Designed miniproteins, single chains, continued (3). Designs and how they scored, part 65

Each design is a single chain, and the fold is of that chain. pLDDT is the mean over its residues in the fold that is shown.

## One batch from the design tools (miniprotein)

Design m10239
Fold by ESMFold2-Fast:
Structure m10239 (fold): chain A 77 residues (1-77)
Amino acid sequence: GKEAIEDALEGAEKLLPKAKELLARGITEAQLTGRTDSGARVFARLEGDTLTVTARLGDQEAVVEMGLDGEVLRQEA
């Protein structure tokens, strides 16, 4: 639902600074984890200049792809 997408977007925004730091250091592939303020678990993959974030809270899941400039490329719930 919309809430799951909002959790994935929050997770992406929270992990974006770390993804940018890794890319600036020449690291183009990484796995990152985090948590949203709602308590959703966030799993992210950095691949080149794209961050793919999955947020899970209970039985709800959403996926967001975000460019490192902060542009949302894809949203799925």
Scores: mean pLDDT 81

Design m10240
Fold by ESMFold2-Fast:
Structure m10240 (fold): chain A 94 residues (1-94)
Amino acid sequence: SMMRERAKEVLIEYIRLLVEQADMVEAGVPEEEQKKFQEELKEKGEKLLKELEEAVEELGEEEVKRLMAEALEEVNSPHPWIQEQLEKLKEMLK
């Protein structure tokens, strides 16, 4: 249960960062600022992947995929790109 709640919180945080990236692109934020954010997102994504690998070991792959769906629903972003990023993350967990 604690691992489940932690994994969900980390997923929600990561999805919110993906939303912020999508919003920056839509707002026409300068490329230099976007690149800085992309580097931060990459580092946090690598950390998230390690935490999700730990969660898969303790909770199982199906439960972690369910948590991804729950986190995506909770953030409720209209950006299709975010769902695509999570599908890529699911492939890395096999």
Scores: mean pLDDT 79

Design m10241
Fold by ESMFold2-Fast:
Formats: structure tokens, C-alpha cells, sequence
Structure m10241 (fold): chain A 71 residues (1-71)
């Protein structure tokens, strides 16, 4: 499932996420105004251990998209 995150500079990036993470991500996007770094940081502390690798993969994809915008 595709989710839109906002970078520190207010740019939007779309990242593929597992559907199992979608409800948590949607809640945190509302809480943090879509700030991808804040959403990913809180996910790493709140998800079950079995979902942590999936969150790390989302974080990697987000970082790659942010790098593409800046480079």
C-alpha cells in the first residue's frame, strides 16, 4: 500500500508500505502531520518486534526518496 510522507522541507514522497503497517502509519501521519522521520521513529518504538524489519525497510525507502529530492 502506498503512503504519502512529508520531508523536513515540506516535500511529499510516496512510499510503499505493508498493509499490516497502514493503520499505525495513518494514525501517526495524523498525529505528526505526515512527518516521515517522526512517524518512522515512533513506529520503531511502538510496533511488535516481528514488524520492526518492515518498518526499517519503510525508513530506508523514505530516506532514498528524500535523497533523490536533495541530490
Amino acid sequence: MEVTFVTEDGKEVKVEVPEELKPRIEELVKKYGGDGEKVITELLTTVPEEQRPAVEEVGKKFAEKVKELKG
Scores: mean pLDDT 78

Design m10242
Fold by ESMFold2-Fast:
Structure m10242 (fold): chain A 99 residues (1-99)
Amino acid sequence: SPQVEALRRELERLAKEILELIEKNAPLDEIIDKITEFTELAAALGELLGRADLVRRIHELTQALINKLEENPDMSPEEKKELVERWAREVLALVDEAA
């Protein structure tokens, strides 16, 4: 649907913004806030698709990412980008499989 396509593009935009925040060495709380925004949008899309299992998996993947970032505050920007890119790719793949 046009609505699903628009939300999917918004998720791609948010993912790019997260990577830009990491590149600029933004505070971790600001990065986590943007990750949360992405996650809430992805979960809302999962709910629109009637997929409670997808919503749960998206939250689990995001919690694992946030825990890893918080447990490793001295992680390099390059390592943070690799983790976020992998996480975003996995969430987007789940959305694409459900759509």
Scores: mean pLDDT 87

Design m10243
Fold by ESMFold2-Fast:
Structure m10243 (fold): chain A 76 residues (1-76)
Amino acid sequence: GALELAQRAQPIRDQLLPLVGDYEKLKEKMLELAKVDPEATLAAAGTLLMQEINEGNSDNVRNIGKATTDVLKELL
C-alpha cells in the first residue's frame, strides 16, 4: 500500500539527497537502488524532484530528471 511504499522510499531519499548536485553519482546510486527496489526508488526520485522544483534548484531538478530517465532506460 501507499504507507509501505513511503516507508521503503524514505531510506532511498536519504541516500539520494546528498547526491542531487552530482549527476554521475546520483545516476550510479539510483541505478544501484533501483535494481533492488525500482518502485520505491522511482517514488523517492519523484519526491526529491518535487522538493527541488519547490526550492528553485534548477541544476538539481535537471540532474534528478536526467538520472531518472537514464535509469529507466537501463531497466527496460
Scores: mean pLDDT 88

Design m10244
Fold by ESMFold2-Fast:
Structure m10244 (fold): chain A 72 residues (1-72)
Amino acid sequence: MQPTEEQLEKTLQSYLDLNNGDKEKALKLVEEAIARLRQARAEGADVSQELLDTLLALGEAVKERLKEELES
């Protein structure tokens, strides 16, 4: 399922807050989080596939938004 705009904005804000509003650092952090989630999924981590899919979808959406803002 695609994340809602509310979920996307909340997640984006969390990444920005963790990096003091630095969009470039926030992008690096979200890319690292996505890589870790993909690795966990590939290794058959003992966690809900539905949860992993949701977190990956949110991460990818945040990554897209940050890239768009950095390119603007």
Scores: mean pLDDT 78

Design m10245
Fold by ESMFold2-Fast:
Structure m10245 (fold): chain A 64 residues (1-64)
Amino acid sequence: SALAEAAAERAREGAAASRDADEAGMYGTQIVSLAGDAGADEETLREAARRAGEIGREASKQLG
Protein backbone atom coordinates (compact mmCIF):
# COMPACT_ATOMS: atom_id res chain seq x y z
CA SER A 1 0.00 0.00 0.00
CA ALA A 2 1.06 3.60 -0.47
CA LEU A 3 1.05 4.21 3.28
CA ALA A 4 3.22 1.15 3.96
CA GLU A 5 5.70 2.34 1.32
CA ALA A 6 5.70 5.87 2.78
CA ALA A 7 6.24 4.52 6.31
CA ALA A 8 9.11 2.34 5.07
CA GLU A 9 10.71 5.30 3.29
CA ARG A 10 10.40 7.47 6.41
CA ALA A 11 11.95 4.72 8.54
CA ARG A 12 14.82 4.36 6.05
CA GLU A 13 15.35 8.14 6.13
CA GLY A 14 15.53 7.99 9.92
CA ALA A 15 17.98 5.09 9.82
CA ALA A 16 20.19 6.93 7.30
CA ALA A 17 20.13 10.21 9.23
CA SER A 18 20.49 8.67 12.70
CA ARG A 19 22.30 5.71 14.19
CA ASP A 20 19.55 5.34 16.81
CA ALA A 21 17.30 2.45 15.80
CA ASP A 22 14.43 3.72 17.97
CA GLU A 23 14.57 7.06 16.17
CA ALA A 24 14.68 5.33 12.78
CA GLY A 25 11.53 3.38 13.60
CA MET A 26 9.85 6.48 15.02
CA TYR A 27 10.03 8.34 11.70
CA GLY A 28 8.03 5.54 10.08
CA THR A 29 5.49 5.19 12.88
CA GLN A 30 4.89 8.96 12.94
CA ILE A 31 3.36 8.85 9.45
CA VAL A 32 1.24 5.85 10.50
CA SER A 33 -0.07 7.77 13.53
CA LEU A 34 -1.00 10.77 11.37
CA ALA A 35 -2.80 8.50 8.89
CA GLY A 36 -4.68 6.86 11.76
CA ASP A 37 -5.82 10.27 13.02
CA ALA A 38 -7.03 10.98 9.46
CA GLY A 39 -9.11 7.78 9.42
CA ALA A 40 -7.00 5.37 7.37
CA ASP A 41 -8.24 1.78 7.52
CA GLU A 42 -6.89 -0.63 10.14
CA GLU A 43 -5.35 -3.11 7.67
CA THR A 44 -3.32 -0.35 6.01
CA LEU A 45 -2.19 1.04 9.38
CA ARG A 46 -1.08 -2.40 10.63
CA GLU A 47 0.85 -3.14 7.45
CA ALA A 48 2.61 0.24 7.51
CA ALA A 49 3.46 -0.11 11.22
CA ARG A 50 4.88 -3.59 10.62
CA ARG A 51 7.07 -2.36 7.74
CA ALA A 52 8.40 0.58 9.77
CA GLY A 53 9.11 -1.67 12.76
CA GLU A 54 11.00 -4.20 10.62
CA ILE A 55 13.24 -1.47 9.23
CA GLY A 56 13.90 -0.16 12.76
CA ARG A 57 14.86 -3.64 13.96
CA GLU A 58 17.19 -4.18 11.00
CA ALA A 59 18.83 -0.81 11.69
CA SER A 60 19.28 -1.84 15.34
CA LYS A 61 21.10 -5.03 14.31
CA GLN A 62 23.43 -3.14 11.97
CA LEU A 63 24.17 -0.39 14.51
CA GLY A 64 24.95 -2.93 17.24
Scores: mean pLDDT 65

Design m10246
Fold by ESMFold2-Fast:
Structure m10246 (fold): chain A 70 residues (1-70)
Amino acid sequence: MNQDLLDKGKELISKGVVSKNPDLVKEGANILKSSGVISEECADLLVSGVSSGNPDLILKGSTCINDSLM
């Protein structure tokens, strides 16, 4: 796996969640999906959560992605 791409994906997701920017979350999640480190379901949960402002979905998606990377 490419560590630089993983770091970039994680950074974009973090920035997107904090700024409530679903485009950044989607970009970061797509990098992680293309690297095979997260499922499409994890990515969709986080993007949906940020887009809708749903804290439960944001938490579930973020936890799913973090658990997949660790």
Scores: mean pLDDT 78

Design m10247
Fold by ESMFold2-Fast:
Structure m10247 (fold): chain A 63 residues (1-63)
Amino acid sequence: MELSADVLDGQLYIVRRDGNVSQGVLAETEAEKAQARELLAARNAVNAEKIRLQLELGLKLLS
């Protein structure tokens, strides 16, 4: 099972994926919104790091 979060029309959703089934639920409580924000920050950090590493590593390997 994988937990992630997404933003649709400015609203926070927590997405649960179990095999071939994915289900998104609106983050309604403060605890749910905090969890969704943390999941989004982790996803954004991974994406930003991936892009930076791809560019930086490519340049370093070529020297």
Scores: mean pLDDT 72

Design m10248
Fold by ESMFold2-Fast:
Structure m10248 (fold): chain A 67 residues (1-67)
Amino acid sequence: SPEEVLASVERLYEKLRPYLTPEQQAKVDELLAKMREALAKGDEEAFREYLRQLVDVINEGLLEAKK
């Protein structure tokens, strides 16, 4: 369900957050807020689009991460 997807993404983000820049964290936080709004409106297309954008931000952040 979209609710389970959102919960899973939020749990993953908590673990990956330290590898992201403050700007990337802000973008993910904004997209999570938009996903929650889309769920509240029943807008499944918007939810999927914001999820896609969020995955792109996290993927780019992980590729740029330095240890």
Scores: mean pLDDT 83

Design m10249
Fold by ESMFold2-Fast:
Structure m10249 (fold): chain A 101 residues (1-101)
Amino acid sequence: MEEVVKLLEEAISHLEEAVQALKDGNVDAAREHLARAATAFSRAIDLAEKLGNEELVEKFRRALDEVSRALQAVDTDPQKGIEEAERALKIAREALELAKK
């Protein structure tokens, strides 16, 4: 579980940086941070599956979907990208509380 928590903290950090980058108009930085968050969630999914924690897997998959939508939106609708990244961040924070129990 400690490794899942670390990956989730990494994903949260990158999502916070991505939201800030989008607010600053830095699309390239936002894209890089969103990609790193996606990688962290993918690793967290694999590890949560090995641990048999289906609730965490479901939350991580939903967060990853929101990150993917944010990545698609960053060039055409940055405000939508912010909203989708903030939804991923909310799911990630809820998952972090669950993973620490």
Scores: mean pLDDT 87

Design m10250
Fold by ESMFold2-Fast:
Structure m10250 (fold): chain A 61 residues (1-61)
Amino acid sequence: MLEKMKELAEVAIYTAELLGLDVEKVRKAAEEGIEKGDIKLFIERVLEAMPKAYVEELVAP
């Protein structure tokens, strides 16, 4: 599980960089979830940092 969370964190951080999001906020959210070993917290925190940008990316400018 930890290894999968690390991979998801890397993908989320990379996506945040590509979308021009607050990379540090996304990274801290992912690290907090990993530190606590709670995948639900990990997902919730990362999605809170990114969901709006995903919607904006899909809608396109």
Scores: mean pLDDT 69

Design m10251
Fold by ESMFold2-Fast:
Structure m10251 (fold): chain A 79 residues (1-79)
Amino acid sequence: MLEEALELLRKAIEYQEAGKDEEALRYGEEAVALIRTEEELAALELERYRLLQERSPTPLSPAAQAVLERAEARLAAAR
């Protein structure tokens, strides 16, 4: 389920911040394993970039911005 995948992604980021890289990788893999559709993958990518921006106030590259724009458009089209 997407909501569960997003929660696992947040756990992965939290563990990565704590220096627990092995646990972070495990939670990240579990989040990806719950993805069933391209739309769910797009939602996971959007949340991942949001969390990374909160951790590090680094501007998104043009390529990353394009990925987020495509993901947003795809989710909007899904309705």
Scores: mean pLDDT 69

Design m10252
Fold by ESMFold2-Fast:
Structure m10252 (fold): chain A 74 residues (1-74)
Amino acid sequence: MPSLEELERRLLALYLTAQHLAARTGDPRAAAAYEVVAATLAEVSRLRRQGASDEEIRRVLEEGTARAEALLRA
C-alpha cells in the first residue's frame, strides 16, 4: 500500500508528464490529464489548509491519480 508521500510523488510525475505531452503533441487527453492533476493538487492543498484527515487526503490523491493515469493510457 503506497504512502501519502509515494502517492504525491506519483501525482507530481504525472503532472510533469501530462504537461510535457500536452505542450509537445497538443493531445486533448494529455491536456485533460494535466487539468485533473492540477485540480487534484489544488484540492489536496486546500484540504491540508483546512486540517482534513490523512484518510481524506489519501482518497483524493488516489482518485486523482487513477483518473490522470486512465487519460494518459498508462
Scores: mean pLDDT 81

Design m10253
Fold by ESMFold2-Fast:
Structure m10253 (fold): chain A 103 residues (1-103)
Amino acid sequence: MAAEAERREREKELEERIIEAARLYILAKEGLPDTEENIEEATKKAKEFVEKHKEEIEKRLAELEALAREREGELTEGMLNGAVFAAVVKVYLEENKEEPLRA
């Protein structure tokens, strides 16, 4: 396989999914309405967050994908999107520490 082009495309698709999940979580967490201004600001924050925490997000995503695959035998697109969202939320909470960790 042409390793470089396909790898870049998959990484870009995953990055876009992660950024969208981070944006959605930021908007929900802040209690902001989905206005164009708030979406733009949340998207900027999401991109910065993803760039800073890419390795941590990818690690947690891999853990969640493995769990989903174990439970369901197959990783559906919906399950992948859910895993991406859950990975982003966990990393975001750990870094911002706005909510105390459950002991």
Scores: mean pLDDT 72

Design m10254
Fold by ESMFold2-Fast:
Structure m10254 (fold): chain A 96 residues (1-96)
Amino acid sequence: SMLEQLREIFAELERRAAAAVDAGDAEALERLVIEAAERIAKLLGYSEEEIEELRELEKAIEAITEGIVELAGEENREAARRQALALAEALEYLKA
């Protein structure tokens, strides 16, 4: 199911992002975030044009937020956005 594929994407992102953070690898973390966003967007039915826009970190974070909302429900949108933004914050920390 789509929900099972979303859960797999998030589990993989969590594992690989933790490894990238531990290694201090900002470039790896950024690639992982964009890759996850593209996979989520494809599952959620985004157009090819919308998927291309996910190369922008802000757009990637929005797509990740939508994936979390699909799993957690609309009532959890604010918490979902905070979870997605934590990836952007980790990336900024590694670049500093």
Scores: mean pLDDT 88

Design m10255
Fold by ESMFold2-Fast:
Structure m10255 (fold): chain A 83 residues (1-83)
Amino acid sequence: MTEMDEEMLKKMRELLEEEVKKIAEKFGLSEEKVEELREKGYYAIENNEALLIDELEGMKATVVSKEEYPAKAEELNARLEKA
């Protein structure tokens, strides 16, 4: 039912894991904290979702649909420019 190839899903999952690890290293997050974020759908890529991180709210992670991602990302960037 998904039009996306399994190979594409693997690549997107790898990129998502790299982003999460990069943030964890930058802020010194514990492995337990990273697991809590995973349980909240950090790796919800399999559900056709994307991760959006709000740097203004202390790196708060929000899972959004791929359809909403561009609009949400632009809104976040607009907030960053106005801040």
Scores: mean pLDDT 56

Design m10256
Fold by ESMFold2-Fast:
Structure m10256 (fold): chain A 73 residues (1-73)
Amino acid sequence: SHEERLQKAIEYLKENLFSEDREVRALAAKAMLELGEVGYEGARELLEEALSSPFEVVRKAAREALEKIEEKE
């Protein structure tokens, strides 16, 4: 289901958000942007946590995703 797919994306992000692997970070950034595009409010806490990431690509994706969620509210 759609909810199951979103939950799996959140689990992936939780596990891999602070990965030292550049490919894993790129995939996490993509997943965050997708959560923003669908406006999934359930991801807000995780996205806010991602804003504190040491990796710029992760912080940027989290910011853009949060902005998209706010636009849909």
Scores: mean pLDDT 75

Design m10257
Fold by ESMFold2-Fast:
Structure m10257 (fold): chain A 113 residues (1-113)
Amino acid sequence: MSPQEILAFEADHERRSAETLEKLAEQVENAKTEFEKDMIASMLYMQSTVERRAAERIAPISPELSELHRETSELLRKAADYAKKGDTKKAAELLREASELERRASEVAERAV
């Protein structure tokens, strides 16, 4: 796959990830049971790992995108920690911050031609 095809894929993927993180923020705010909070935390830990791997894969093509993926990974890990502790408001705030980074990553990928 060419670098330009990879960047086009990243742009679409990051935009969809931003939408998913906004929905997860709403879900964590509405989580009532310890089971729901733990399930959301587990999903966020998995997404943090996916973002870390994305950072490693894109680093040779775009160091800027790599850094955004790394920052998103850390925010998702922190959000998972807060969700597991029952601080759903803080978890949701971090997820919205991660969503904004994903939107920024999409814009960076689009501008890279």
Scores: mean pLDDT 86

Design m10258
Fold by ESMFold2-Fast:
Structure m10258 (fold): chain A 85 residues (1-85)
Amino acid sequence: MKEAQELLTQSSDYVKQGDYKKAAEKLLEAAEIYEKLGDKKRAESLRREAKGLLENPEKHSQYSSELSGDFLLEVAEEVDKELGV
């Protein structure tokens, strides 16, 4: 799980840099990890995001923000709550 989250973070960073091809590659790597973990729904979602990124980077940027940003914010909020910050 940490590995998949790190790949999602890297994908988000590449999107911010405008490197949509590398961002898509990181999403596909994360999708494979989720599929191996049995989360086929998440894996398929990430593959669609990667395809969208290659076909239409502008639309994918919105989806990536919705998935990766929400993931990262939710995880960060949980960690901050545990630390009492």
Scores: mean pLDDT 66

Design m10259
Fold by ESMFold2-Fast:
Structure m10259 (fold): chain A 86 residues (1-86)
Amino acid sequence: SELEEKRKNLAEEYRKEAQKFVDEAIKIADTEENSELLKGIAIAAYASPEQGKKLIEKYKDQLSPEMVEKLKKAAELTEKARELEN
C-alpha cells in the first residue's frame, strides 16, 4: 500500500502539471479567432492524450507553436499519470 500511495501521489502531480499546461494553452486560444475550436483541442488533449495528439496534428497550421508545445506536454503528462494509475 505504501508503493500504491506513492504511485497515486505522483499520478496526481502529473495530472496537476498537465492541467496547468492546458490552462496556459486555453489562455493562448482566447487570443485567436477560432478560440472555441482551439479550447476544445486543449480539453481533448487533457482528457484523451491519443485523441489530443491527433487533433494537434490535424489543426497544426491553426495552432501557435507555443500552444502546440503546451498541449503535447499536457498529453505526455496525462499518459504518465494513466500508466501510474494502472
Scores: mean pLDDT 80

Design m10260
Fold by ESMFold2-Fast:
Structure m10260 (fold): chain A 67 residues (1-67)
Amino acid sequence: MKEKKTFPLNDAEKLYNYLKSIGENLKLVSKKREGDKVTYELESENAKVKITVDYATDTMTVEIEKK
């Protein structure tokens, strides 16, 4: 199952609560910066999560893929 959700950059608490709701023990696998975008890749036993922080639009996008 693939899910995508976007949050305002100043609302890190909503992002954190959303990640907690997944119920997975997520570990940071990679961090990449490309201009105004920072991409974090996290992985658990059952899921892959990509978080894109876009400082040009002040948004955070979360993509979740179940293994």
Scores: mean pLDDT 78

Design m10261
Fold by ESMFold2-Fast:
Structure m10261 (fold): chain A 62 residues (1-62)
Amino acid sequence: MPTDEQIAEAAERGLREAIAAGDGSAEAVARKTAEVLRELTGTELSPEEALALMQRHGARAG
């Protein structure tokens, strides 16, 4: 399971990469976040799983 720090870093990098690619949609951000999480943790996550982790982390952060 990724740590909160890894989720936060992946979400930030995923958002930046999605915007740089011209698509800031939740789906594009989730896909990029899943790619970054795989790079950081070695765990392959679906975009849906990455989105769920981002939402869980965001809800905790406020």
Scores: mean pLDDT 74

Design m10262
Fold by ESMFold2-Fast:
Structure m10262 (fold): chain A 120 residues (1-120)
Amino acid sequence: SSLVRLLREIETLEGETIALSQVLLRAWLGQPFSPEEARAVEETLGLPPLEPATIAGVPGPVLSDEQLAQLEARLMALVDELKRQGKEIPDSAIVPLLAIAERIGADPAYIEELRKKLRE
């Protein structure tokens, strides 16, 4: 799985931002993880075991609402750290970040910043 690779091969803050964005986007869209992906999420992000669920008739491990909120806070902290260091937010993370920011009701100015990046 491309997600397992992203999670296990994190070498930079940008890489961690991409990996976490993909995990959150998938969870936000209600897509369950495979057992291999769930283990990678648990081991690399330091989470307790993901619970089994069925979403749209597809069974698989999912993030709880509490775990989802925790990882969303972690993603926001990573983005703030990238901005503090004067680093660019990776292009591949912009769409997941925008989807997550809109879902969690992030600051409207931040949402507009992400939308502007998508137009370039």
Scores: mean pLDDT 75

Design m10263
Fold by ESMFold2-Fast:
Structure m10263 (fold): chain A 67 residues (1-67)
Amino acid sequence: MIERKYVLSDGRTIITKVTLDENGNIKSVEVTVLDPEGKEVKLPSAVLSGLMLLGAEENPPVYLTEP
């Protein structure tokens, strides 16, 4: 499991949890969004993950191929 925390300039905090198989394949992805005050946003994670590219930058290609 890989857990990453992103602190945005807007003051929001995004926490991404990625569960990987033993081979490094992505098994599941979970996204949690916190307000600047640290309150959890009660919204569908699927909607928020679609708006944010946090997963597309670091975790989705966790085993990126070399150039």
Scores: mean pLDDT 59

Design m10264
Fold by ESMFold2-Fast:
Structure m10264 (fold): chain A 96 residues (1-96)
Amino acid sequence: SRIAEGMARFEELLAEAYQEVADAIENGGVEKGRETARKQAERLLASGVSPNGAKAEADRILAMVDAATPETGPELAQVLRDNAEKARAGAEKLRA
């Protein structure tokens, strides 16, 4: 259960990161998304939860926003929201 709680906490932090970046893209465009992604990547890495997973997900989020254009921004925001929902569901399942 302690391992499951650590994993659930990581999934919750990851869900928050995805949601914050998606909201930033929708409200402020891709550049705001990149700024928010850098802050969320730093937050994930600083959490101390699942260090290897945190690095992999931080690198992935940064790569996704760096590849985004104004034209693909809305689609990326939806992908990030879908990822946030999956991470949130994963956290709930780990605590069940």
Scores: mean pLDDT 86

Design m10265
Fold by ESMFold2-Fast:
Structure m10265 (fold): chain A 78 residues (1-78)
Amino acid sequence: SERVKLIEEYRKKADEFEKLSKEYRQKDPALALIYEGEAEYYRLKAVAAGSDPESAQKWLAEGEKRYNELKAEAEKLK
Protein backbone atom coordinates (compact mmCIF):
# COMPACT_ATOMS: atom_id res chain seq x y z
CA SER A 1 0.00 0.00 0.00
CA GLU A 2 2.65 2.57 1.04
CA ARG A 3 4.99 1.42 -1.77
CA VAL A 4 2.13 1.68 -4.30
CA LYS A 5 1.37 5.24 -3.09
CA LEU A 6 5.07 6.19 -3.35
CA ILE A 7 5.30 4.83 -6.92
CA GLU A 8 2.12 6.72 -7.87
CA GLU A 9 3.51 9.94 -6.32
CA TYR A 10 6.78 9.60 -8.30
CA ARG A 11 4.83 9.01 -11.54
CA LYS A 12 2.67 12.11 -10.90
CA LYS A 13 5.78 14.23 -10.24
CA ALA A 14 7.37 12.90 -13.44
CA ASP A 15 4.25 13.79 -15.46
CA GLU A 16 4.17 17.30 -13.93
CA PHE A 17 7.85 17.97 -14.70
CA GLU A 18 7.41 16.62 -18.26
CA LYS A 19 4.55 19.10 -18.75
CA LEU A 20 6.69 21.96 -17.37
CA SER A 21 9.59 20.97 -19.65
CA LYS A 22 7.34 21.17 -22.73
CA GLU A 23 5.85 24.50 -21.55
CA TYR A 24 9.27 26.13 -21.06
CA ARG A 25 10.99 24.65 -24.15
CA GLN A 26 10.86 27.95 -26.11
CA LYS A 27 10.58 30.40 -23.16
CA ASP A 28 13.57 29.09 -21.16
CA PRO A 29 15.39 26.18 -22.88
CA ALA A 30 17.86 25.75 -19.97
CA LEU A 31 15.04 25.45 -17.41
CA ALA A 32 13.18 23.08 -19.79
CA LEU A 33 16.21 20.74 -19.75
CA ILE A 34 16.29 20.82 -15.93
CA TYR A 35 12.58 19.90 -15.84
CA GLU A 36 13.23 17.10 -18.37
CA GLY A 37 15.98 15.73 -16.09
CA GLU A 38 13.64 15.90 -13.06
CA ALA A 39 10.92 14.04 -15.02
CA GLU A 40 13.30 11.25 -16.13
CA TYR A 41 14.73 10.92 -12.60
CA TYR A 42 11.25 10.58 -11.02
CA ARG A 43 10.24 7.97 -13.63
CA LEU A 44 13.35 5.94 -12.73
CA LYS A 45 12.65 6.40 -8.99
CA ALA A 46 9.20 4.88 -9.61
CA VAL A 47 10.82 1.91 -11.42
CA ALA A 48 13.40 1.53 -8.62
CA ALA A 49 10.70 1.57 -5.91
CA GLY A 50 9.01 -1.40 -7.63
CA SER A 51 12.29 -3.32 -8.17
CA ASP A 52 14.57 -5.62 -6.19
CA PRO A 53 17.42 -3.88 -4.26
CA GLU A 54 20.15 -4.63 -6.85
CA SER A 55 18.03 -3.44 -9.78
CA ALA A 56 16.85 -0.43 -7.74
CA GLN A 57 20.47 0.71 -7.22
CA LYS A 58 21.11 0.44 -10.98
CA TRP A 59 18.00 2.47 -11.89
CA LEU A 60 18.78 5.19 -9.34
CA ALA A 61 22.36 5.47 -10.67
CA GLU A 62 21.05 5.77 -14.25
CA GLY A 63 18.60 8.47 -13.13
CA GLU A 64 21.32 10.49 -11.40
CA LYS A 65 23.62 10.20 -14.44
CA ARG A 66 20.85 11.31 -16.84
CA TYR A 67 19.84 14.21 -14.58
CA ASN A 68 23.47 15.40 -14.35
CA GLU A 69 23.91 15.15 -18.15
CA LEU A 70 20.82 17.33 -18.77
CA LYS A 71 21.91 19.76 -16.04
CA ALA A 72 25.33 20.12 -17.75
CA GLU A 73 23.59 20.71 -21.10
CA ALA A 74 21.42 23.42 -19.46
CA GLU A 75 24.59 25.18 -18.21
CA LYS A 76 25.83 25.42 -21.82
CA LEU A 77 22.67 27.39 -22.76
CA LYS A 78 23.28 30.22 -20.28
Scores: mean pLDDT 85

Design m10266
Fold by ESMFold2-Fast:
Structure m10266 (fold): chain A 81 residues (1-81)
Amino acid sequence: MNLLEGLTEEGLEKISEVSKGIAEEMRKNIPKLKEEGMPEEVIKKLEEIIEKLEQMSKNPTKELVKEIGELLKKIKEIVEK
């Protein structure tokens, strides 16, 4: 999400709920991405995102949202370059 300035506590709670589903889905897809030849650097960052999403599902914070956003940006830069 590109609008972190408008994030409220209610928004963080919603992100916590969504983070559970995303983390589970990403974790299930990691073996397939490795099989498809996804770079190890991207896989490592995806695993870091999964860990942060699992933390977010237990205790949502603005810092975790920011960290996940930065990891996603780095992945985008790797796959687009």
Scores: mean pLDDT 74

Design m10267
Fold by ESMFold2-Fast:
Structure m10267 (fold): chain A 87 residues (1-87)
Amino acid sequence: SEAEVLAALRAVLPAELDALARELARRAGSIGTLLQALTQVKDSKGRPLGDLAALSQLPPRVALALALTTLEPEDWEPVLRAALGLL
């Protein structure tokens, strides 16, 4: 659900990204949908956001937290905005 996605994003992201987190939750509607969008995005250095096969073996909330925490903080906003464009 949108509320479930928002809660998962708020657990990881800083307050400065809350407006973006709310829009991502609204557009994705589920953690699985958001993860699928994120796996299609690369960071500012062209690196993929984790191994899709490995991430699919984790509970969705854990997979999302891992994908976000492996990013450098300066990559959070551009990566999340790119994912939003895919939703």
Scores: mean pLDDT 77

Design m10268
Fold by ESMFold2-Fast:
Structure m10268 (fold): chain A 95 residues (1-95)
Amino acid sequence: KAKAAVEEIETTKKAVEEIMEEENVPEEVKEKVLEALEKAIEAARKKDFKAAEEAAEEALKVLLDYIKSNPNASLKLLAAALQVIGAIFSIRLAQ
């Protein structure tokens, strides 16, 4: 159901935001990840699951690029990336 995909992305956005705040991720990275997840939510609400998937994938890319560039990035940030992967699968299942 479209509603289930939206709820999953919203839950993912909250979890990822909390982890990024705890791990002192720079505001520029935080904003890009959260904006991409918000675009995924808006697209899913419109039942544009292709756009929602692309937006969630962009959020994942930004987060993974930050982790790769920061050797001191904690395992919690990897958990945040896994949350985004879960949202992508939920979007795919809604198609």
Scores: mean pLDDT 84

Design m10269
Fold by ESMFold2-Fast:
Structure m10269 (fold): chain A 86 residues (1-86)
Amino acid sequence: MPTLVEKYQKQLEELKKRAEEAIRAEDVEGLRKVIEELGHLAGQLHLMLVMAKTSQEDEKIISELEKILNEATKIGLELQKRVREM
């Protein structure tokens, strides 16, 4: 079975691919949808990270979740900036 980290990493990669496709197509609405979904993913990761820290989860799992959260947040901000320039 895929781990929690693998599930969130896969979701992030799927959103990155959709963002790249929307950018190539100059699809502003499609890009806005990806930004919204990245925001939802970041919110879920933040909640899971708080729960993992509270339950004294494996530091490796916490570190991986923090990496995915940071990447999702950075990409979301970059895409928001790009939409404003389109």
Scores: mean pLDDT 82

Design m10270
Fold by ESMFold2-Fast:
Structure m10270 (fold): chain A 95 residues (1-95)
Amino acid sequence: MEVSLQSPEVQKYLDEIEKNLDSMSLEELQNELYKLLSLLDPEKENENLEKAKSITDKEELKKKIKELIKEIRASKKKIPGMLLLAILNDDLNTV
């Protein structure tokens, strides 16, 4: 079943990221950026991962995450429910 990016489940996930941004490590920020990129463009998994890992500045990562959260909240796009579950469970084919 498809889930809207404006769904309560997605909004709750985005709210949790925003609340925790200042306490996140560099690696946690890179992982959250990858997840947000995957919500917008799930077909670009390798490109999304490389893009997220290429940013090594915490302030740049926080800025990009906030920008993507705004973009996701404005998006009328739907995603597969299984993709949302994978993101929430940290099971996005990444070890």
Scores: mean pLDDT 78

Design m10271
Fold by ESMFold2-Fast:
Structure m10271 (fold): chain A 65 residues (1-65)
Amino acid sequence: SMETEERKEQIASLLVLHYGQTLSTEELRELFYKAYGKRISKSTLSRLVKEVKEERPDLASVKVE
């Protein structure tokens, strides 16, 4: 859906700022809320992070717990 693609773009933008770093899912949720004013569930975020990394191999260096 359009909403899924928008969220994936937003997640990718946050991951770009953290190349070579490790983030917890909770830290990424807080960053997402701070940047976009939207809350996202841990399960949804984890699924979208996997999809983003499959589409953006350059972001594979960012680990998310």
Scores: mean pLDDT 83

Design m10272
Fold by ESMFold2-Fast:
Structure m10272 (fold): chain A 59 residues (1-59)
Amino acid sequence: SAAEAAEAARKGAEAVRKAGEEAGASDQTINDAVERVLAGKDAEEAENAGVREVIRIQS
């Protein structure tokens, strides 16, 4: 549902922000990653994007 997608995107975005802050990433890098998570059209896409972006920002 749209609500499930929005909730998954919100959680993914928050995880990316925390990971980015811990990694010392720039605000632009964090914002770009968050934007990619929020672009997910369903909960599965948002969850997968969140995990992928957290891994990327911690690398």
Scores: mean pLDDT 79

Design m10273
Fold by ESMFold2-Fast:
Structure m10273 (fold): chain A 110 residues (1-110)
Amino acid sequence: SDIDKLKQILQEMNDKLLEILLAIDEKNYEKAKELLDELILLAKKAVEIAKKISEEVEKAAQEVLEQAKKLKETLDKDPDNTETIKKNLFEVKDKINELATKVDEEEEKL
């Protein structure tokens, strides 16, 4: 189902965030940027699947994509600002959690 596909992407996005956090802690900003590009591609795929489920799920998926893009802009402009980068990373995590909640709400309606 589209819900099952989106749940799989949610897991992959969470795994990618952990890899990005590790790369940032290691000061490997080149790897962090590469992993973040992969996260942005996953978020784009999530938006496409979310459109097939509901407007609420699509909006939540779009907010994940927007926050991931903002994190990339911060990392590109000031990679040494670890505190701001980690804050932006946790904001992406919060949006992924909001998307997961909306997906669970739609599944309960079926």
Scores: mean pLDDT 87

